# Designs tried in a protein design run: designed miniproteins, single chains, continued (3). Part 28

Each design is a single chain, and the fold is of that chain. pLDDT is the mean over its residues in the fold that is shown.

## One batch from the design tools (miniprotein)

Design m8948
Fold by ESMFold2-Fast:
Structure m8948 (fold): chain A 94 residues (1-94)
Amino acid sequence: SELEELEEEIREAIEEGDKERLLELLERLEELAQRLAVEILAAAVRRDQAALDRAVEEEERLRGLAKRILEYGKKVGDEEIIERATRVLRLLGV
């Protein structure tokens, strides 16, 4: 699963303190959040409850991942990571 791979990559990047990798992962999360917003709208228009439920579950998982990166950014005082993670969360309705 792409989300399972992202979760593992984020865990490793945090453990290593790899800022460059975390910024790349945040860019991937931003792209996924934008794609997911389109999928949620499309599912709602079609009244496809199963697709909507799956998309909402994916949104919750992406939100959790972005929050994990945000908490790391706060812990190490990295304003760039904080700003980029906050941007992803804003796209996810936070």
Scores: mean pLDDT 87

Design m8949
Fold by ESMFold2-Fast:
Structure m8949 (fold): chain A 124 residues (1-124)
Amino acid sequence: MKILLLTTPELLEKGKEIKEALEKKGYEVILVVDPSLEEVLALLEENPDIKLIVELQLNPLRPSPLTLGLARETDIPILVVDQNAKVEDVVEAVEKILNGEKVESSELDLPEEILSRPHLYALS
């Protein structure tokens, strides 16, 4: 099972820590820095075994244009994580989402169109 992990250059070290923690749990992780929407959609097409997208952001309650685009184009669960989230909490949230369990999610500042999509989660 593969997880797609998206990060910015500023959060790259945290992204590496999350990647290592998830790999220790037996997941395969693709880590990408500053991808475009088109690059992510291509990765999803090439890797149909990706079951979750994790996106590292400076503020997860204000989703990026990339997050909004992904929420419109795919039904794959998306977990938005900020710099203050603990690695352990990210791993727990990932495992709960993949097992279909309830995840405690932060309130998202999203357009009404996107709020109807139950596959969006935020962790801070």
Scores: mean pLDDT 76

Design m8950
Fold by ESMFold2-Fast:
Structure m8950 (fold): chain A 94 residues (1-94)
Amino acid sequence: MSPRERLLRILDEAIEKLREYKEQASGERQAFYDALIDGFEAVKRALEAGADPETVARRAIELLDVGIQAAETFGDEELKEFLEKMREEVRRLL
C-alpha cells in the first residue's frame, strides 16, 4: 500500500469513528466533533486533489492532536486511544 493509500485509509477511519461519537453527543461536544470531522474531510479532499502526502500527514497529525485533547476533555477514553493509535500510524509515514 502506498503512503497516499495508507493516509487515505487512516483519514477515512478517523472520520468514521468521529461520526460515531458525534451521533452519541450533544451540545458543545457534538459541535466540536462536527468541526473536527470537517477538518479531516478538508484534508482528505486535498489528498484526493493531489496534495503532497507528507504535507497532508503533518496536517492530519495537527487535527489528531486537537482530537486527542478534545476526547480527553469530554471523557471519551476509547476515542482518545483510537486517535492516539491513528497519530502513531501517520507519524510512521513521515
Scores: mean pLDDT 88

Design m8951
Fold by ESMFold2-Fast:
Structure m8951 (fold): chain A 92 residues (1-92)
Amino acid sequence: MKEEIEKLVETIKEGLLAELERKKNGKKELSEEEKKLAEEFKKAAEKINELLTEEQKEKIEKEVQEKIEKEGLSEEEQIELIKEILLKTLLE
């Protein structure tokens, strides 16, 4: 169970980092590898959504937003924060 959750969260992080890199480069078309990563990201996000209650999702969103506003996090730091909060929530 722990290893499966860690893999799902890592897939989310990789997908978000790839989207950020694409946004910075101004590319509108996805490569075959980027399309595969986007599909894996979607599947991982759906599985995580099934594992989280609505209350947990709202709590995660609020905690991420508050830390971003308080600490002025970069987009890369925001992605790492999301990973940490998801792992903490799902592995407790």
Scores: mean pLDDT 77

Design m8952
Fold by ESMFold2-Fast:
Structure m8952 (fold): chain A 56 residues (1-56)
Amino acid sequence: SLEEEIEKIRKEIAELAGMDPSKSFDDLGTRAVLSGHEEEVQKLGKRYRELLEKLK
């Protein structure tokens, strides 16, 4: 489902950030970028926003 894909993206970005996936996407994204994963964060963030749009 869309919800499962969203959860998967949050877990992936949390792993890049070295943080708990319960944190906000913005917090996870910021930490992952600071850890040198800017391109991956941009890619995952785009997919995350696309999935959220489909849920609305």
Scores: mean pLDDT 80

Design m8953
Fold by ESMFold2-Fast:
Structure m8953 (fold): chain A 93 residues (1-93)
Amino acid sequence: PIYSKEGEELGRMAKEIMEKYGLPYALALMVAQIAKAAKDEEITEKVIKLVEEAVREGKSMSELYERLEKELGITKEELNDALTNGAPLKLKK
C-alpha cells in the first residue's frame, strides 16, 4: 500500500483530520487507516473521540494503543504496522 491511490487517499484523509481536529499527522494517519478498515462512520467517530481525549489528557502512544485494543480489538502490533508500513488494519467482529 505504498504510493497507491489508497495511499494518496489516506494522506488526504489524514490531512483533513489533522486540520479539523488539531491532531498530529501520525495520529491523524492512524485514524484515517482505522476509518478505512472499519468502513463504518460510527466506529470512525468513536476512534476520533478516543484519540482527541488521549491527546487532551497527554496520554502516551502506548496508552492510546491500549485504549484502542480495549475498544476495537486492534492490537498495538497491528496499529504500529499500519502507522509504520501503511498496512491495512483487520478489525475483529
Scores: mean pLDDT 71

Design m8954
Fold by ESMFold2-Fast:
Structure m8954 (fold): chain A 94 residues (1-94)
Amino acid sequence: MLEEVKKLLEELLEKVKELAPDEEKFIAQVEKTAREILELLEKYPELAEEAKKRLEQTLEIVDKLAAQGKNDLAVETAYVSLLSIKDEILKKIK
């Protein structure tokens, strides 16, 4: 499960880099949030299945928005979804 989550996070990050290659600071924030999620799931692997489902849904939405030429909205959706996933993990472990 954790390896599958890692692959989904890597796929999402590569999609953000593809859709917004000039947004270096934004890409760095997405990458940082993805790393933080992975570190949390290494400590709380029971949350990995739910995180995987959320990431799969996020990738579907990002791909749909990108296909419509809405690249800015697609990358914003990716980042907001990662922040939401991180927040939900933190709520469950506090």
Scores: mean pLDDT 84

Design m8955
Fold by ESMFold2-Fast:
Structure m8955 (fold): chain A 96 residues (1-96)
Amino acid sequence: MKVKLLVLPRAEGEALAAADPSALYMSTPFLSDKIKEKLKTAKTVIFDTESGKKVLEILGVKEGDEVEVEDLIKAIEKAFEEEIEESLRAMEEAIA
Protein backbone atom coordinates (compact mmCIF):
# COMPACT_ATOMS: atom_id res chain seq x y z
CA MET A 1 0.00 0.00 0.00
CA LYS A 2 1.36 3.45 -0.94
CA VAL A 3 0.95 6.62 1.13
CA LYS A 4 1.53 10.26 0.19
CA LEU A 5 4.05 12.15 2.33
CA LEU A 6 3.56 15.78 3.40
CA VAL A 7 5.68 18.03 5.63
CA LEU A 8 3.75 20.80 7.41
CA PRO A 9 4.11 22.87 10.59
CA ARG A 10 2.37 21.24 13.58
CA ALA A 11 -0.75 23.45 13.62
CA GLU A 12 -1.39 23.06 9.87
CA GLY A 13 -0.57 19.32 9.95
CA GLU A 14 -2.87 18.60 12.89
CA ALA A 15 -5.68 20.64 11.28
CA LEU A 16 -5.38 18.72 7.98
CA ALA A 17 -5.33 15.35 9.82
CA ALA A 18 -8.44 16.39 11.81
CA ALA A 19 -10.27 17.30 8.56
CA ASP A 20 -9.24 14.09 6.69
CA PRO A 21 -9.74 10.72 8.47
CA SER A 22 -7.35 9.06 5.96
CA ALA A 23 -4.50 11.43 6.97
CA LEU A 24 -2.17 10.73 9.90
CA TYR A 25 -0.08 13.44 11.60
CA MET A 26 3.23 12.40 13.15
CA SER A 27 5.11 14.85 15.41
CA THR A 28 7.72 12.22 16.42
CA PRO A 29 9.52 9.35 14.64
CA PHE A 30 8.46 6.92 17.43
CA LEU A 31 6.30 4.04 16.14
CA SER A 32 3.89 2.13 18.38
CA ASP A 33 1.93 -0.89 17.12
CA LYS A 34 -1.20 1.32 16.97
CA ILE A 35 0.60 3.91 14.80
CA LYS A 36 1.94 1.14 12.50
CA GLU A 37 -1.64 -0.13 12.05
CA LYS A 38 -2.86 3.41 11.26
CA LEU A 39 -0.04 3.84 8.70
CA LYS A 40 -1.27 0.71 6.82
CA THR A 41 -4.76 2.27 6.42
CA ALA A 42 -3.68 5.90 5.86
CA LYS A 43 -3.65 7.53 2.40
CA THR A 44 -1.58 10.55 3.57
CA VAL A 45 1.08 10.85 6.29
CA ILE A 46 1.98 14.33 7.52
CA PHE A 47 5.24 15.02 9.36
CA ASP A 48 6.35 18.10 11.23
CA THR A 49 9.16 20.08 9.56
CA GLU A 50 11.99 18.61 11.70
CA SER A 51 11.02 14.90 11.53
CA GLY A 52 9.70 15.13 7.96
CA LYS A 53 12.96 16.44 6.48
CA LYS A 54 14.93 13.51 7.99
CA VAL A 55 12.41 10.86 6.85
CA LEU A 56 12.35 12.27 3.29
CA GLU A 57 16.19 12.24 3.16
CA ILE A 58 16.30 8.57 4.31
CA LEU A 59 13.69 7.58 1.68
CA GLY A 60 15.32 9.72 -1.05
CA VAL A 61 11.95 11.27 -1.98
CA LYS A 62 10.34 14.72 -2.04
CA GLU A 63 7.25 16.14 -0.32
CA GLY A 64 4.11 15.00 -2.20
CA ASP A 65 5.66 11.71 -3.37
CA GLU A 66 4.06 8.32 -2.66
CA VAL A 67 5.99 5.52 -0.92
CA GLU A 68 5.30 1.96 0.22
CA VAL A 69 4.16 1.81 3.87
CA GLU A 70 6.86 -0.79 4.72
CA ASP A 71 9.61 1.51 3.35
CA LEU A 72 8.12 4.42 5.31
CA ILE A 73 8.10 2.40 8.56
CA LYS A 74 11.79 1.47 8.06
CA ALA A 75 12.71 5.12 7.35
CA ILE A 76 10.91 6.34 10.50
CA GLU A 77 12.65 3.66 12.62
CA LYS A 78 16.03 4.70 11.15
CA ALA A 79 15.34 8.41 11.85
CA PHE A 80 14.46 7.51 15.47
CA GLU A 81 17.68 5.46 15.90
CA GLU A 82 19.80 8.37 14.59
CA GLU A 83 18.08 10.76 17.05
CA ILE A 84 18.83 8.40 19.98
CA GLU A 85 22.48 7.97 18.88
CA GLU A 86 22.94 11.76 18.63
CA SER A 87 21.41 12.26 22.11
CA LEU A 88 23.72 9.55 23.52
CA ARG A 89 26.81 11.19 21.95
CA ALA A 90 25.78 14.59 23.35
CA MET A 91 25.51 13.10 26.86
CA GLU A 92 28.92 11.39 26.56
CA GLU A 93 30.54 14.67 25.42
CA ALA A 94 28.92 16.56 28.34
CA ILE A 95 30.34 14.02 30.84
CA ALA A 96 33.80 13.70 29.26
Scores: mean pLDDT 73

Design m8956
Fold by ESMFold2-Fast:
Structure m8956 (fold): chain A 77 residues (1-77)
Amino acid sequence: LEEEILQGAERLVERLRELLERDPERGHELASGMARIGAEELGETEKVDEASKTPESALRYAGELILRVAEAAARAL
């Protein structure tokens, strides 16, 4: 279960990266939205504006958020 959750998170990050490569506007919008939600949940709101400035930065922050949420979920099981 824990291993499956972490593998699912990795695939989700890869899917987000693929979306950014195929449709940069949509990918950036989605990644920025996820980064904002994550920063609010983790208390790192000051990083949201910086993380959302470029598609690459937004993807990096959103990916980190996805992995942290997956780790928390795996630990809660």
Scores: mean pLDDT 74

Design m8957
Fold by ESMFold2-Fast:
Structure m8957 (fold): chain A 64 residues (1-64)
Amino acid sequence: SHQQLLEEFGQRLEANRDASPEEIARLVRDSHNRLLSENPSTDELNEYHRQLEGLLSRLNRERA
């Protein structure tokens, strides 16, 4: 589910807190590709993007 992918992404982000922007971009792409392979609904895709933006915003604040 998109929630499981978000939990996995969050764990990877915590494990790679010092990761470069390029590595973060790769993690985002991998997570997004996995979600798309599950043929998500529009609502699931929108919720995934909203939560992903929250996680990335938090990471940016922690690194600022």
Scores: mean pLDDT 76

Design m8958
Fold by ESMFold2-Fast:
Structure m8958 (fold): chain A 95 residues (1-95)
Amino acid sequence: MLSKEEVLKLVEERLEEIQRLIDQARKALENGDYDTAQKLLDQAMQKLINLRGTTLGLSGTLSQDDRNEVLDFFNKRSRELLERINELEDELAKK
C-alpha cells in the first residue's frame, strides 16, 4: 500500500507532466502553431481531469489527515494549472 509520501510524489510527477504540456502549448502559440497549441491544451485538460480521479482513488486508503493533505496539495496545484490553461485558451481564441 502506498504511503502519503509516495502518493504525493506520484501526484506531483503527473502534475509536472501536465505543466510541461502547458509550456509546450505556450511555445506552439508563440510560434503561430495554433493547431498544435489547441491539441496540447486539450491533452493537458484531459490529463488534469483524469488525475483528479486518480488522486481521489489513491488517497482513499490513507488516514483522513493524510488524505486531506494530499487533496489540498492537488486542489491548489490543479487550480493553478487550470488558470494557465484558461489563459492560453483565451489567447488562442483571439487569433
Scores: mean pLDDT 87

Design m8959
Fold by ESMFold2-Fast:
Structure m8959 (fold): chain A 102 residues (1-102)
Amino acid sequence: KKEKFKEAIERLRDVALEGLEEVYKSNYDVEAVSKAISRIAKEGREIMREFAKEGDLDLINAIAELTEKIVAVFSEGVKQKLPLEELKARIDEVAEEYLKKV
């Protein structure tokens, strides 16, 4: 159970970081930004669906909150055109906050 939650946080983080690298390589292209945000939201929904099969509402809520926070940090950082390393650090900080709760 705790192991699956850690893996879920890592899955969301990895998808966000991959999307961020694509956005950076595209010089903040709107299509690349939209695709990255959509992929993060989709991954969060897939994880929540997996936990729903186990009936764990607390984990579903935690993943929903984490997904929203990652999308918010990603969206704002991209709008501000923050350096790649700074935005990666902010995403990592959000993920680590949830990893400490496991």
Scores: mean pLDDT 84

Design m8960
Fold by ESMFold2-Fast:
Structure m8960 (fold): chain A 64 residues (1-64)
Amino acid sequence: VRSTASIDGDSVGAGTTDGDKSTSVGGPATGEYLAQAEAAREARKRQLPAWEAELQRRLEEAAA
């Protein structure tokens, strides 16, 4: 599997340089960084196995 032909192949990159630019033209710097971190935390909470286990338990009890 290889996708090194154009943009979208290595879009974000493993760095924090793509968010530090355009801060003078109305680009948020710290705010956008915080939003990204918060989104990552929410994504982790959404994939919490405890939450899924609870739902599955109720479903299994109701199905039984």
Scores: mean pLDDT 58

Design m8961
Fold by ESMFold2-Fast:
Structure m8961 (fold): chain A 81 residues (1-81)
Amino acid sequence: SEALVEELRRLALQLVAETDPAQRAALAEQIRRVLLELGFSEEEAQRLVDSILSLQSSPRDIAEASVELWVAVIGAVLKSQ
């Protein structure tokens, strides 16, 4: 649903801004759960979470732009089938 995709954007933007390891782990788990609710498999959800986690060392502007692209791709996949 559109509401779950918006929740993914919110959580992913929080994750790339978060510096506390425990909070990052909690946000990553929330993202994984939302991806499962959207119909992704456990393996697909984990790969998508790992792609956002890999942005932790990126400059903020690049990380935020990457989140927007990530959300757009997920939305497009969900609309395609």
Scores: mean pLDDT 84

Design m8962
Fold by ESMFold2-Fast:
Structure m8962 (fold): chain A 100 residues (1-100)
Amino acid sequence: SKEREEKIKKIAEIANEMLLKAYELARDDKEKQEQILELIKELNDKMQKLIDLIKNNAPKEEIWKTLKEIEKILAKIAEILPESKQFIDKAMEEIKKIVE
């Protein structure tokens, strides 16, 4: 549905903004930057899967499972960059609010 597609676009925008901020915070630490880049690739793969599931009218349960996997990736970023925890927690709260 169009409303569902709009919700997913908003979730993708929130996730992308969070990853850009996390990458900027990791700029002075090459090891953390490499770990964040790997998580960005994993997140992009999960976001593409989510979009495909919605386009193919997949069951709600599969869509929500994929969204929870996205939340887990964001939580891993917060573990690597503790300074990012506050704004990542806010992003996760907004994503949950949009999904629920």
Scores: mean pLDDT 76

Design m8963
Fold by ESMFold2-Fast:
Structure m8963 (fold): chain A 73 residues (1-73)
Amino acid sequence: SAEEKRKKEIEKKGREFGEEAAEKARSMTTLEDQLKFLQELWDLMHKAYEEDKDKAEVLKAGVAGAMKVLQER
């Protein structure tokens, strides 16, 4: 169905953005910069949940990617 295709596209975009966010977080040398980046993604995600749920799901994957990098240090 069209809805299943849309869901798969969102999941793919989420995976790609999550990996990109994790790589960007790993490139940051200070904990302060990593925390600031995570906070920016978190704020964008929360704003998106009010306006665009699909965008919010992609941003949620980005938050998860950045959080994993912070938790693994």
Scores: mean pLDDT 84

Design m8964
Fold by ESMFold2-Fast:
Structure m8964 (fold): chain A 67 residues (1-67)
Amino acid sequence: SAAAIQARIQARREAFVAAHPERRPLLADIEREFGPAVANALAAQGLDFRDPQTLEELVALLREKAG
């Protein structure tokens, strides 16, 4: 069901934040700009942007796609 899928996404986000508390501000920024669904999906995929330029490019692409 959709509810079961959403529960799994949320659980993966919570597990990711517990493992990587330093990423919590980044997830908050993404959630503020793109909404909780996008933030949850990125966290569930293991958000690991070691290259700041890659993160900036991704944010720019998401803005273009949303606008």
Scores: mean pLDDT 67

Design m8965
Fold by ESMFold2-Fast:
Structure m8965 (fold): chain A 88 residues (1-88)
Amino acid sequence: MVVGLGIAGLSREEAERLLDELREQGLAVGAVIGDNILAVVLYMSEEEARRLAEELRARGLKVGIAVGKTPAEAFTGASELALELEKE
């Protein structure tokens, strides 16, 4: 299974920096959606992904976890969760 995170509550610059950091470490691929939303697919275990989500939530971010059979499925789920969190 592949894990994705949908993240809301970031500025555009913070979202781009977080994406670049994860990408440079080889931990994720993803995209910034609009100005305040980040969706990523993680190259880590579900337990590691949940720890990352909890760290981000502790910083005041809204984080949803999506699980898929493929990177595309996980990214779609993460994107949908991030959009929902931003609106609600």
Scores: mean pLDDT 80

Design m8966
Fold by ESMFold2-Fast:
Structure m8966 (fold): chain A 58 residues (1-58)
Amino acid sequence: MPLKDVRMRNVADPYAVLRAIGELVAQGLSAEEIAAALARRFPDLEVSVEDGVLRLVG
């Protein structure tokens, strides 16, 4: 799974975020679908997609 610029300093549980990403990847979701799901689950996390690669800032 392509990930870049992963910064989760302000997220309350970065391990929960990583577990959620793993679950969404296992379901075969696209980077954009994963980004949308993460933004709904973790409102304190900034999520974007650039060139099909997931970018996380929190």
Scores: mean pLDDT 72

Design m8967
Fold by ESMFold2-Fast:
Structure m8967 (fold): chain A 66 residues (1-66)
Amino acid sequence: SPLDEIVSIAEDYLDGKISFEEFLERVRELLPQLSFEDQRKVSQILDSLLNGDFDKARQLIEEMRK
């Protein structure tokens, strides 16, 4: 699903495999394919990453895989 792809891309960013710019561009392309509820969840991950709260971002990603 587009949500699973965003989660995978977020993990690649956290692992240092891609740049933040590449991460944002890929999320931007996938975001319109998500439900409003899933867009809100992705927004929370983006907010955590923008604030440098990587522990919170990882927790949110884990919850979305559940």
Scores: mean pLDDT 82

Design m8968
Fold by ESMFold2-Fast:
Structure m8968 (fold): chain A 58 residues (1-58)
Amino acid sequence: EIDWSKLTPEQRKKLKEEYDKILEKFHEDYEKNPSIPVDEYRKRLEEELKKAAEKVIS
């Protein structure tokens, strides 16, 4: 759970950009491999989003 209110406007913009890239990549992967369980994709997506947030906040 990321508290966006504690981020600077610059950090928020950067985080949105990183999130958009991650989401686009995962949409492409899901489209190519629809037989993979959705829960597995969701878990991987959440992990990538957390890593991106940590990099931006740090």
Scores: mean pLDDT 75

Design m8969
Fold by ESMFold2-Fast:
Structure m8969 (fold): chain A 100 residues (1-100)
Amino acid sequence: ERARLEEELRRAEAEKDAIIAASADPEATRFQADLGLELLRRLLRGEMKEVEALAEYFIRTALYRAEVENRELTLEELLKLAKEAGILTPELEREIKKLW
């Protein structure tokens, strides 16, 4: 697992600028890339579990989108987005509610 995450981090860092430049929304892509790298580094340091990183990523990306759309984000909407994305497990729901 750690070796896979280290390779993923190295690749993500190397490809970040190219991915941002190719994006239809460079600002949103930069936010997501920076957040992903932050969380992956914390995960590699043993500072969080994968479900915790996924919950924080989902909350912070949803908050960014709501801010860009000039609207408030609710816990209900966040859980609905996770369910629609097919990622909502009991473990993820607990972490989202804990961080919210």
Scores: mean pLDDT 79

Design m8970
Fold by ESMFold2-Fast:
Structure m8970 (fold): chain A 82 residues (1-82)
Amino acid sequence: SHEEAARELLDYVAANPEEAKAQAKRMIAAADERLADPSLSPLMKELLRKWKELFTLIVEGKATEEKVAALLAEMEELAAKI
């Protein structure tokens, strides 16, 4: 479930907060580079924005199970349309 995936992600972040934040910052930078491409489909841009939102929550220490599970569900729905 999305709730189980969110818990597993948060357990990983709690076990290695510095590495998780560094990885999240790299993912945000990669997403920003891709979002600069005006040829990306609206669905792909929305998916990348949700990815960026997830990693931003990790960097800011604001990631909760509820927020992460909601973002994972939204990303799955968007990915199914691609």
Scores: mean pLDDT 87

Design m8971
Fold by ESMFold2-Fast:
Structure m8971 (fold): chain A 88 residues (1-88)
Amino acid sequence: ASGVVEVDEEERELLRRVREVLDEAVERGELSPSEAASLYTSIALLIIAGDYDGAAELLEELAERLSPELAERAREIAERLRELGRER
């Protein structure tokens, strides 16, 4: 087994998806680079702390500021985070 890690592989995959949404939002001018960096850090810290519902809530709030296609991706990640919170 891969020892005790603060972020497991499923959490790392979700963080990669968050980064993809944020990077695309910056490219489209929907977020500033500093806003994207701040949001990524906040979401990552909540996931590391095991606060999946808090991380999902930030993604749902972010989705309100994004185009419909990016908003759907953000909400999909939020739903997966809420599922992790229920399973753990």
Scores: mean pLDDT 81

Design m8972
Fold by ESMFold2-Fast:
Structure m8972 (fold): chain A 72 residues (1-72)
Amino acid sequence: MAAGRERLAELHAQTPNPERREVLEFTARALRDIGDLIQELIEAKRNGDKEKAEEALKKLEEKNKEIVEEAK
């Protein structure tokens, strides 16, 4: 049920532990961003666009650095 998934998101937002909520939200966003960058890399390699593939790799490296910094 779509309503059930929305209700779970609301419960997550209402979590009494705000640190845990923020970590989960950060993780979900980071995973989505990484997925998008991987997709860009795959598309660039499929098209033989070396410059776009290098840019996607650079963005992945920057995203990984952000995750490491946030984990500190």
Scores: mean pLDDT 70

Design m8973
Fold by ESMFold2-Fast:
Structure m8973 (fold): chain A 98 residues (1-98)
Amino acid sequence: MREALKEKFREIARLVVGETPEEADLDALVDSLIANATPEELEALVNSPSPKEFAVLVLRIQLSKEHEKKEEGLKILETAEKNSKDILELAKIVSELG
């Protein structure tokens, strides 16, 4: 499970940034995700068929732990998901929100 999640983050980083993240950064991302996700969400992440689907699930899990503006963040994510055909378009929309 853990190594599968790290590889999915590496794939996204290679596609979006063209660089591989440091192992410590990947470990921190995966640890945060495991701490905040249900077992069912973790299975969905491991079995996600595309980088875009993986990224949407990660962001949804992270937003679900927020107390402030959780509903606003989830609506923005839904709009970004509908208006992007792949991970590169999703990343552009999400970066405009940060």
Scores: mean pLDDT 78

Design m8974
Fold by ESMFold2-Fast:
Structure m8974 (fold): chain A 70 residues (1-70)
Amino acid sequence: MVVLSEEARAFLEEKVAQSEFWAKMFGVDPAAPVFGEGAQNGIIALQANNGLPVDGVVGEEELAVLKTLL
């Protein structure tokens, strides 16, 4: 499963709760958001496409990219 910082988890939970688009992008149910393997694959792709370490961990750098691009 994807590893999220507390801030990244709160940010993503808020976004998927507010938008079907965000929920679909991360492959999660907006009514019951579980950031599992689908979300991990999304984060890995984000990291690879933006030159970040591909470790599946959403830290401050990944969060900054998410806020800018998503």
Scores: mean pLDDT 65

Design m8975
Fold by ESMFold2-Fast:
Structure m8975 (fold): chain A 82 residues (1-82)
Amino acid sequence: MFPSIEEALKYLEEQIKEAEKAIEDGKAGKISEKELEIIRYALEVYKKALEEAKKAESVEEANEILRRAQEEIRRKAEEILA
């Protein structure tokens, strides 16, 4: 868990940047279609989590938002890769 809301926000911003780069690499044919679908889904989830975390009143709330985002992405990845 992150010790501050600021660190949680920084992590989400980094995940968004990584996902955007991976999507560009995917457009160049370097990533499978299934992996690209997962990354696009993850990008949307992280963007939503970032907006929610910006409104968080406690570090516990920010960490819970991150935990839910990660679980949502894992569930979607398992569905697509099954």
Scores: mean pLDDT 82

Design m8976
Fold by ESMFold2-Fast:
Structure m8976 (fold): chain A 98 residues (1-98)
Amino acid sequence: EEVVKELKELIRKYLESLPRLTPAQIEKIMELIDKKDFEGLRKLLKEAGIPQYDIDFILELAELIYNLEKYSKDNPLIEKRAKGYITYLKKIEEASKK
């Protein structure tokens, strides 16, 4: 629960750091992640002109949230992976505070 909440907050900050995303698009992206609509998420990111490596990363984060909510109680490796992504996203956030 805490890991999912922290990861979602960091994903929002990461999306805010990307050029070309409006606040309305960020809210829609977060909604699609919550709904587990990976196809809708991929389409929105492509239409917004986000680079493929960022699209792949965002989709990987969305899948990680799904796996945390569905399987984290049965597989501790998922939570360990999430903590790694949290560390990485915090580094991105610090770099964006210029």
Scores: mean pLDDT 79

Design m8977
Fold by ESMFold2-Fast:
Formats: C-alpha cells, sequence, structure tokens
Structure m8977 (fold): chain A 56 residues (1-56)
C-alpha cells in the first residue's frame, strides 16, 4: 500500500541521514592518517558494511 511505501521511504531517509553522519565522522577521524579521498572511501565502505580500511 501507499502507506507502507511512505513508511519505508521515511525510514530509509532517516537511515541514510544517520549513515551520512557516521560516514562523515569516520572520514574526519581518518583524515590525519590517510588521504582525504581514502578517508571518504573507507568511511563509505564501512557504512555500507562492505569493507573498512585497506581494500583496494
Amino acid sequence: SLASLLQELQQKLQQQEQDERIRKSLAEGLKPYVSDAQAEEDAENFVRGVNLGSSP
């Protein structure tokens, strides 16, 4: 139903906002140790649950 789709969309948006905040926090924490691009990539991968750190 449309109500179920709306609830799913709202939950997805809230989850995406939380994931973005976590990603930014992790990226900022990593920037002193790696390049900005690598920090952003590692944080993104962590949030997606794929891999954190040294994966090429």
Scores: mean pLDDT 74

Design m8978
Fold by ESMFold2-Fast:
Structure m8978 (fold): chain A 80 residues (1-80)
Amino acid sequence: SLEELRAKLEEVSARGDALARRVLQDPNATPEQLRLVEELHRKLMEAVHLFATKAEENPEELQRKIEEMERLVDRLEAAV
C-alpha cells in the first residue's frame, strides 16, 4: 500500500541520514563512503519527488526507488 511505501521511505531515509551524518563528520571517511552518501542523497531526492508527484499513479516505481535506497543504505552500513 502507499501507506506502507511511505513508512518504508521514512525508515530508509532516517537510516540513511544517520549514516550520512556519521560519514560526513568523520575526518577519516573514505572516498567510497563519500560516493555512497552522494548516491543515496540523489536517490532520496528522486524518491521524494516521485512520492510528491506520482505516488498514486506509479507505486511500483516508488517501491523500486525505495529498494534501491535500501541497498545503498545496507552497502554504506557495511562500509562503516
Scores: mean pLDDT 81

Design m8979
Fold by ESMFold2-Fast:
Structure m8979 (fold): chain A 63 residues (1-63)
Amino acid sequence: SPIDDVLRELMDLGAQLVSLSTQLVVAKKLNAPQSVIQKLQEQIDAVQKQIDALDAKLKALLA
C-alpha cells in the first residue's frame, strides 16, 4: 500500500534522525572539530527535509 510504504519510510528516517541527533550530542560533549559538528547538522537537516516531504505525501494520500 502507498500509505504503508510511506509510513515504513517515515519510521526508518525517524530512527536515522534519533541516531544522528545522538551522535551530534556526543560530538559536542567530546569537543569534536566544528567541521564534524557541521557535517552532522547537515545530515540531520537532510533527513528532516525527507521526513517533511514524506509527511506532505502522506497527507496528500489521506486527502
Scores: mean pLDDT 89

Design m8980
Fold by ESMFold2-Fast:
Structure m8980 (fold): chain A 120 residues (1-120)
Amino acid sequence: SLIEEAIELLEKAVELTEQALKLATELDPSLTPIVEEALKDAKNALKYAKEALETGSVELLKNAASYARGAYGLVDKAAQQASRLAKQDPAVQPTYDLLSEAGRLLYEAYELLKKAVEEL
């Protein structure tokens, strides 16, 4: 289902964002507040998507989509900052790569969740 596919993407996005947060705390602590907020939103998206799958709740599905979109926006902003930092310090490049991939997965999950809402 669209919701099950979105859950798989959100689980991967959460894992990548957690890895990015760990690297950010070690290499550039200025990235940690925005990555931590993104992780919180991504975890909320995953939680609500799983609950929506179990209950059939359209409201929880809408909440999941909203949090996925929010997490995407925060991750995209963090990736842009990491990209600028990576130009000065190549050690930041893995953080950028993780955030960029997490952002792609969050956006794909958001589109699937949005489509699932429209098909109910």
Scores: mean pLDDT 91

Design m8981
Fold by ESMFold2-Fast:
Structure m8981 (fold): chain A 90 residues (1-90)
Amino acid sequence: SLLEVIEKVQKLHDEILDLLNEKKPDEEILKKVEEMVDTVKSILSSEEQEKLDKEFEELKKKLKEGEISIEEFVNQVNELIGEAINKLLE
């Protein structure tokens, strides 16, 4: 259900914040962010899934190339997820 997906996303978001606060490796944080993105994709149309995948891959590239910090990466992914969920609710 939509509610169960939103609850799982919120739980993953909290876990990601804990990993950031504990200064865990970027790779560990990235794995949780990938799980959160995959969870959101399960409730999106195929077109919205492809859009989210493209934008997420661009952010991952910027992170790997040192163009953005891990904190900024998490913030931008959270904005993308929020926009996708809000559009679904409209």
Scores: mean pLDDT 86

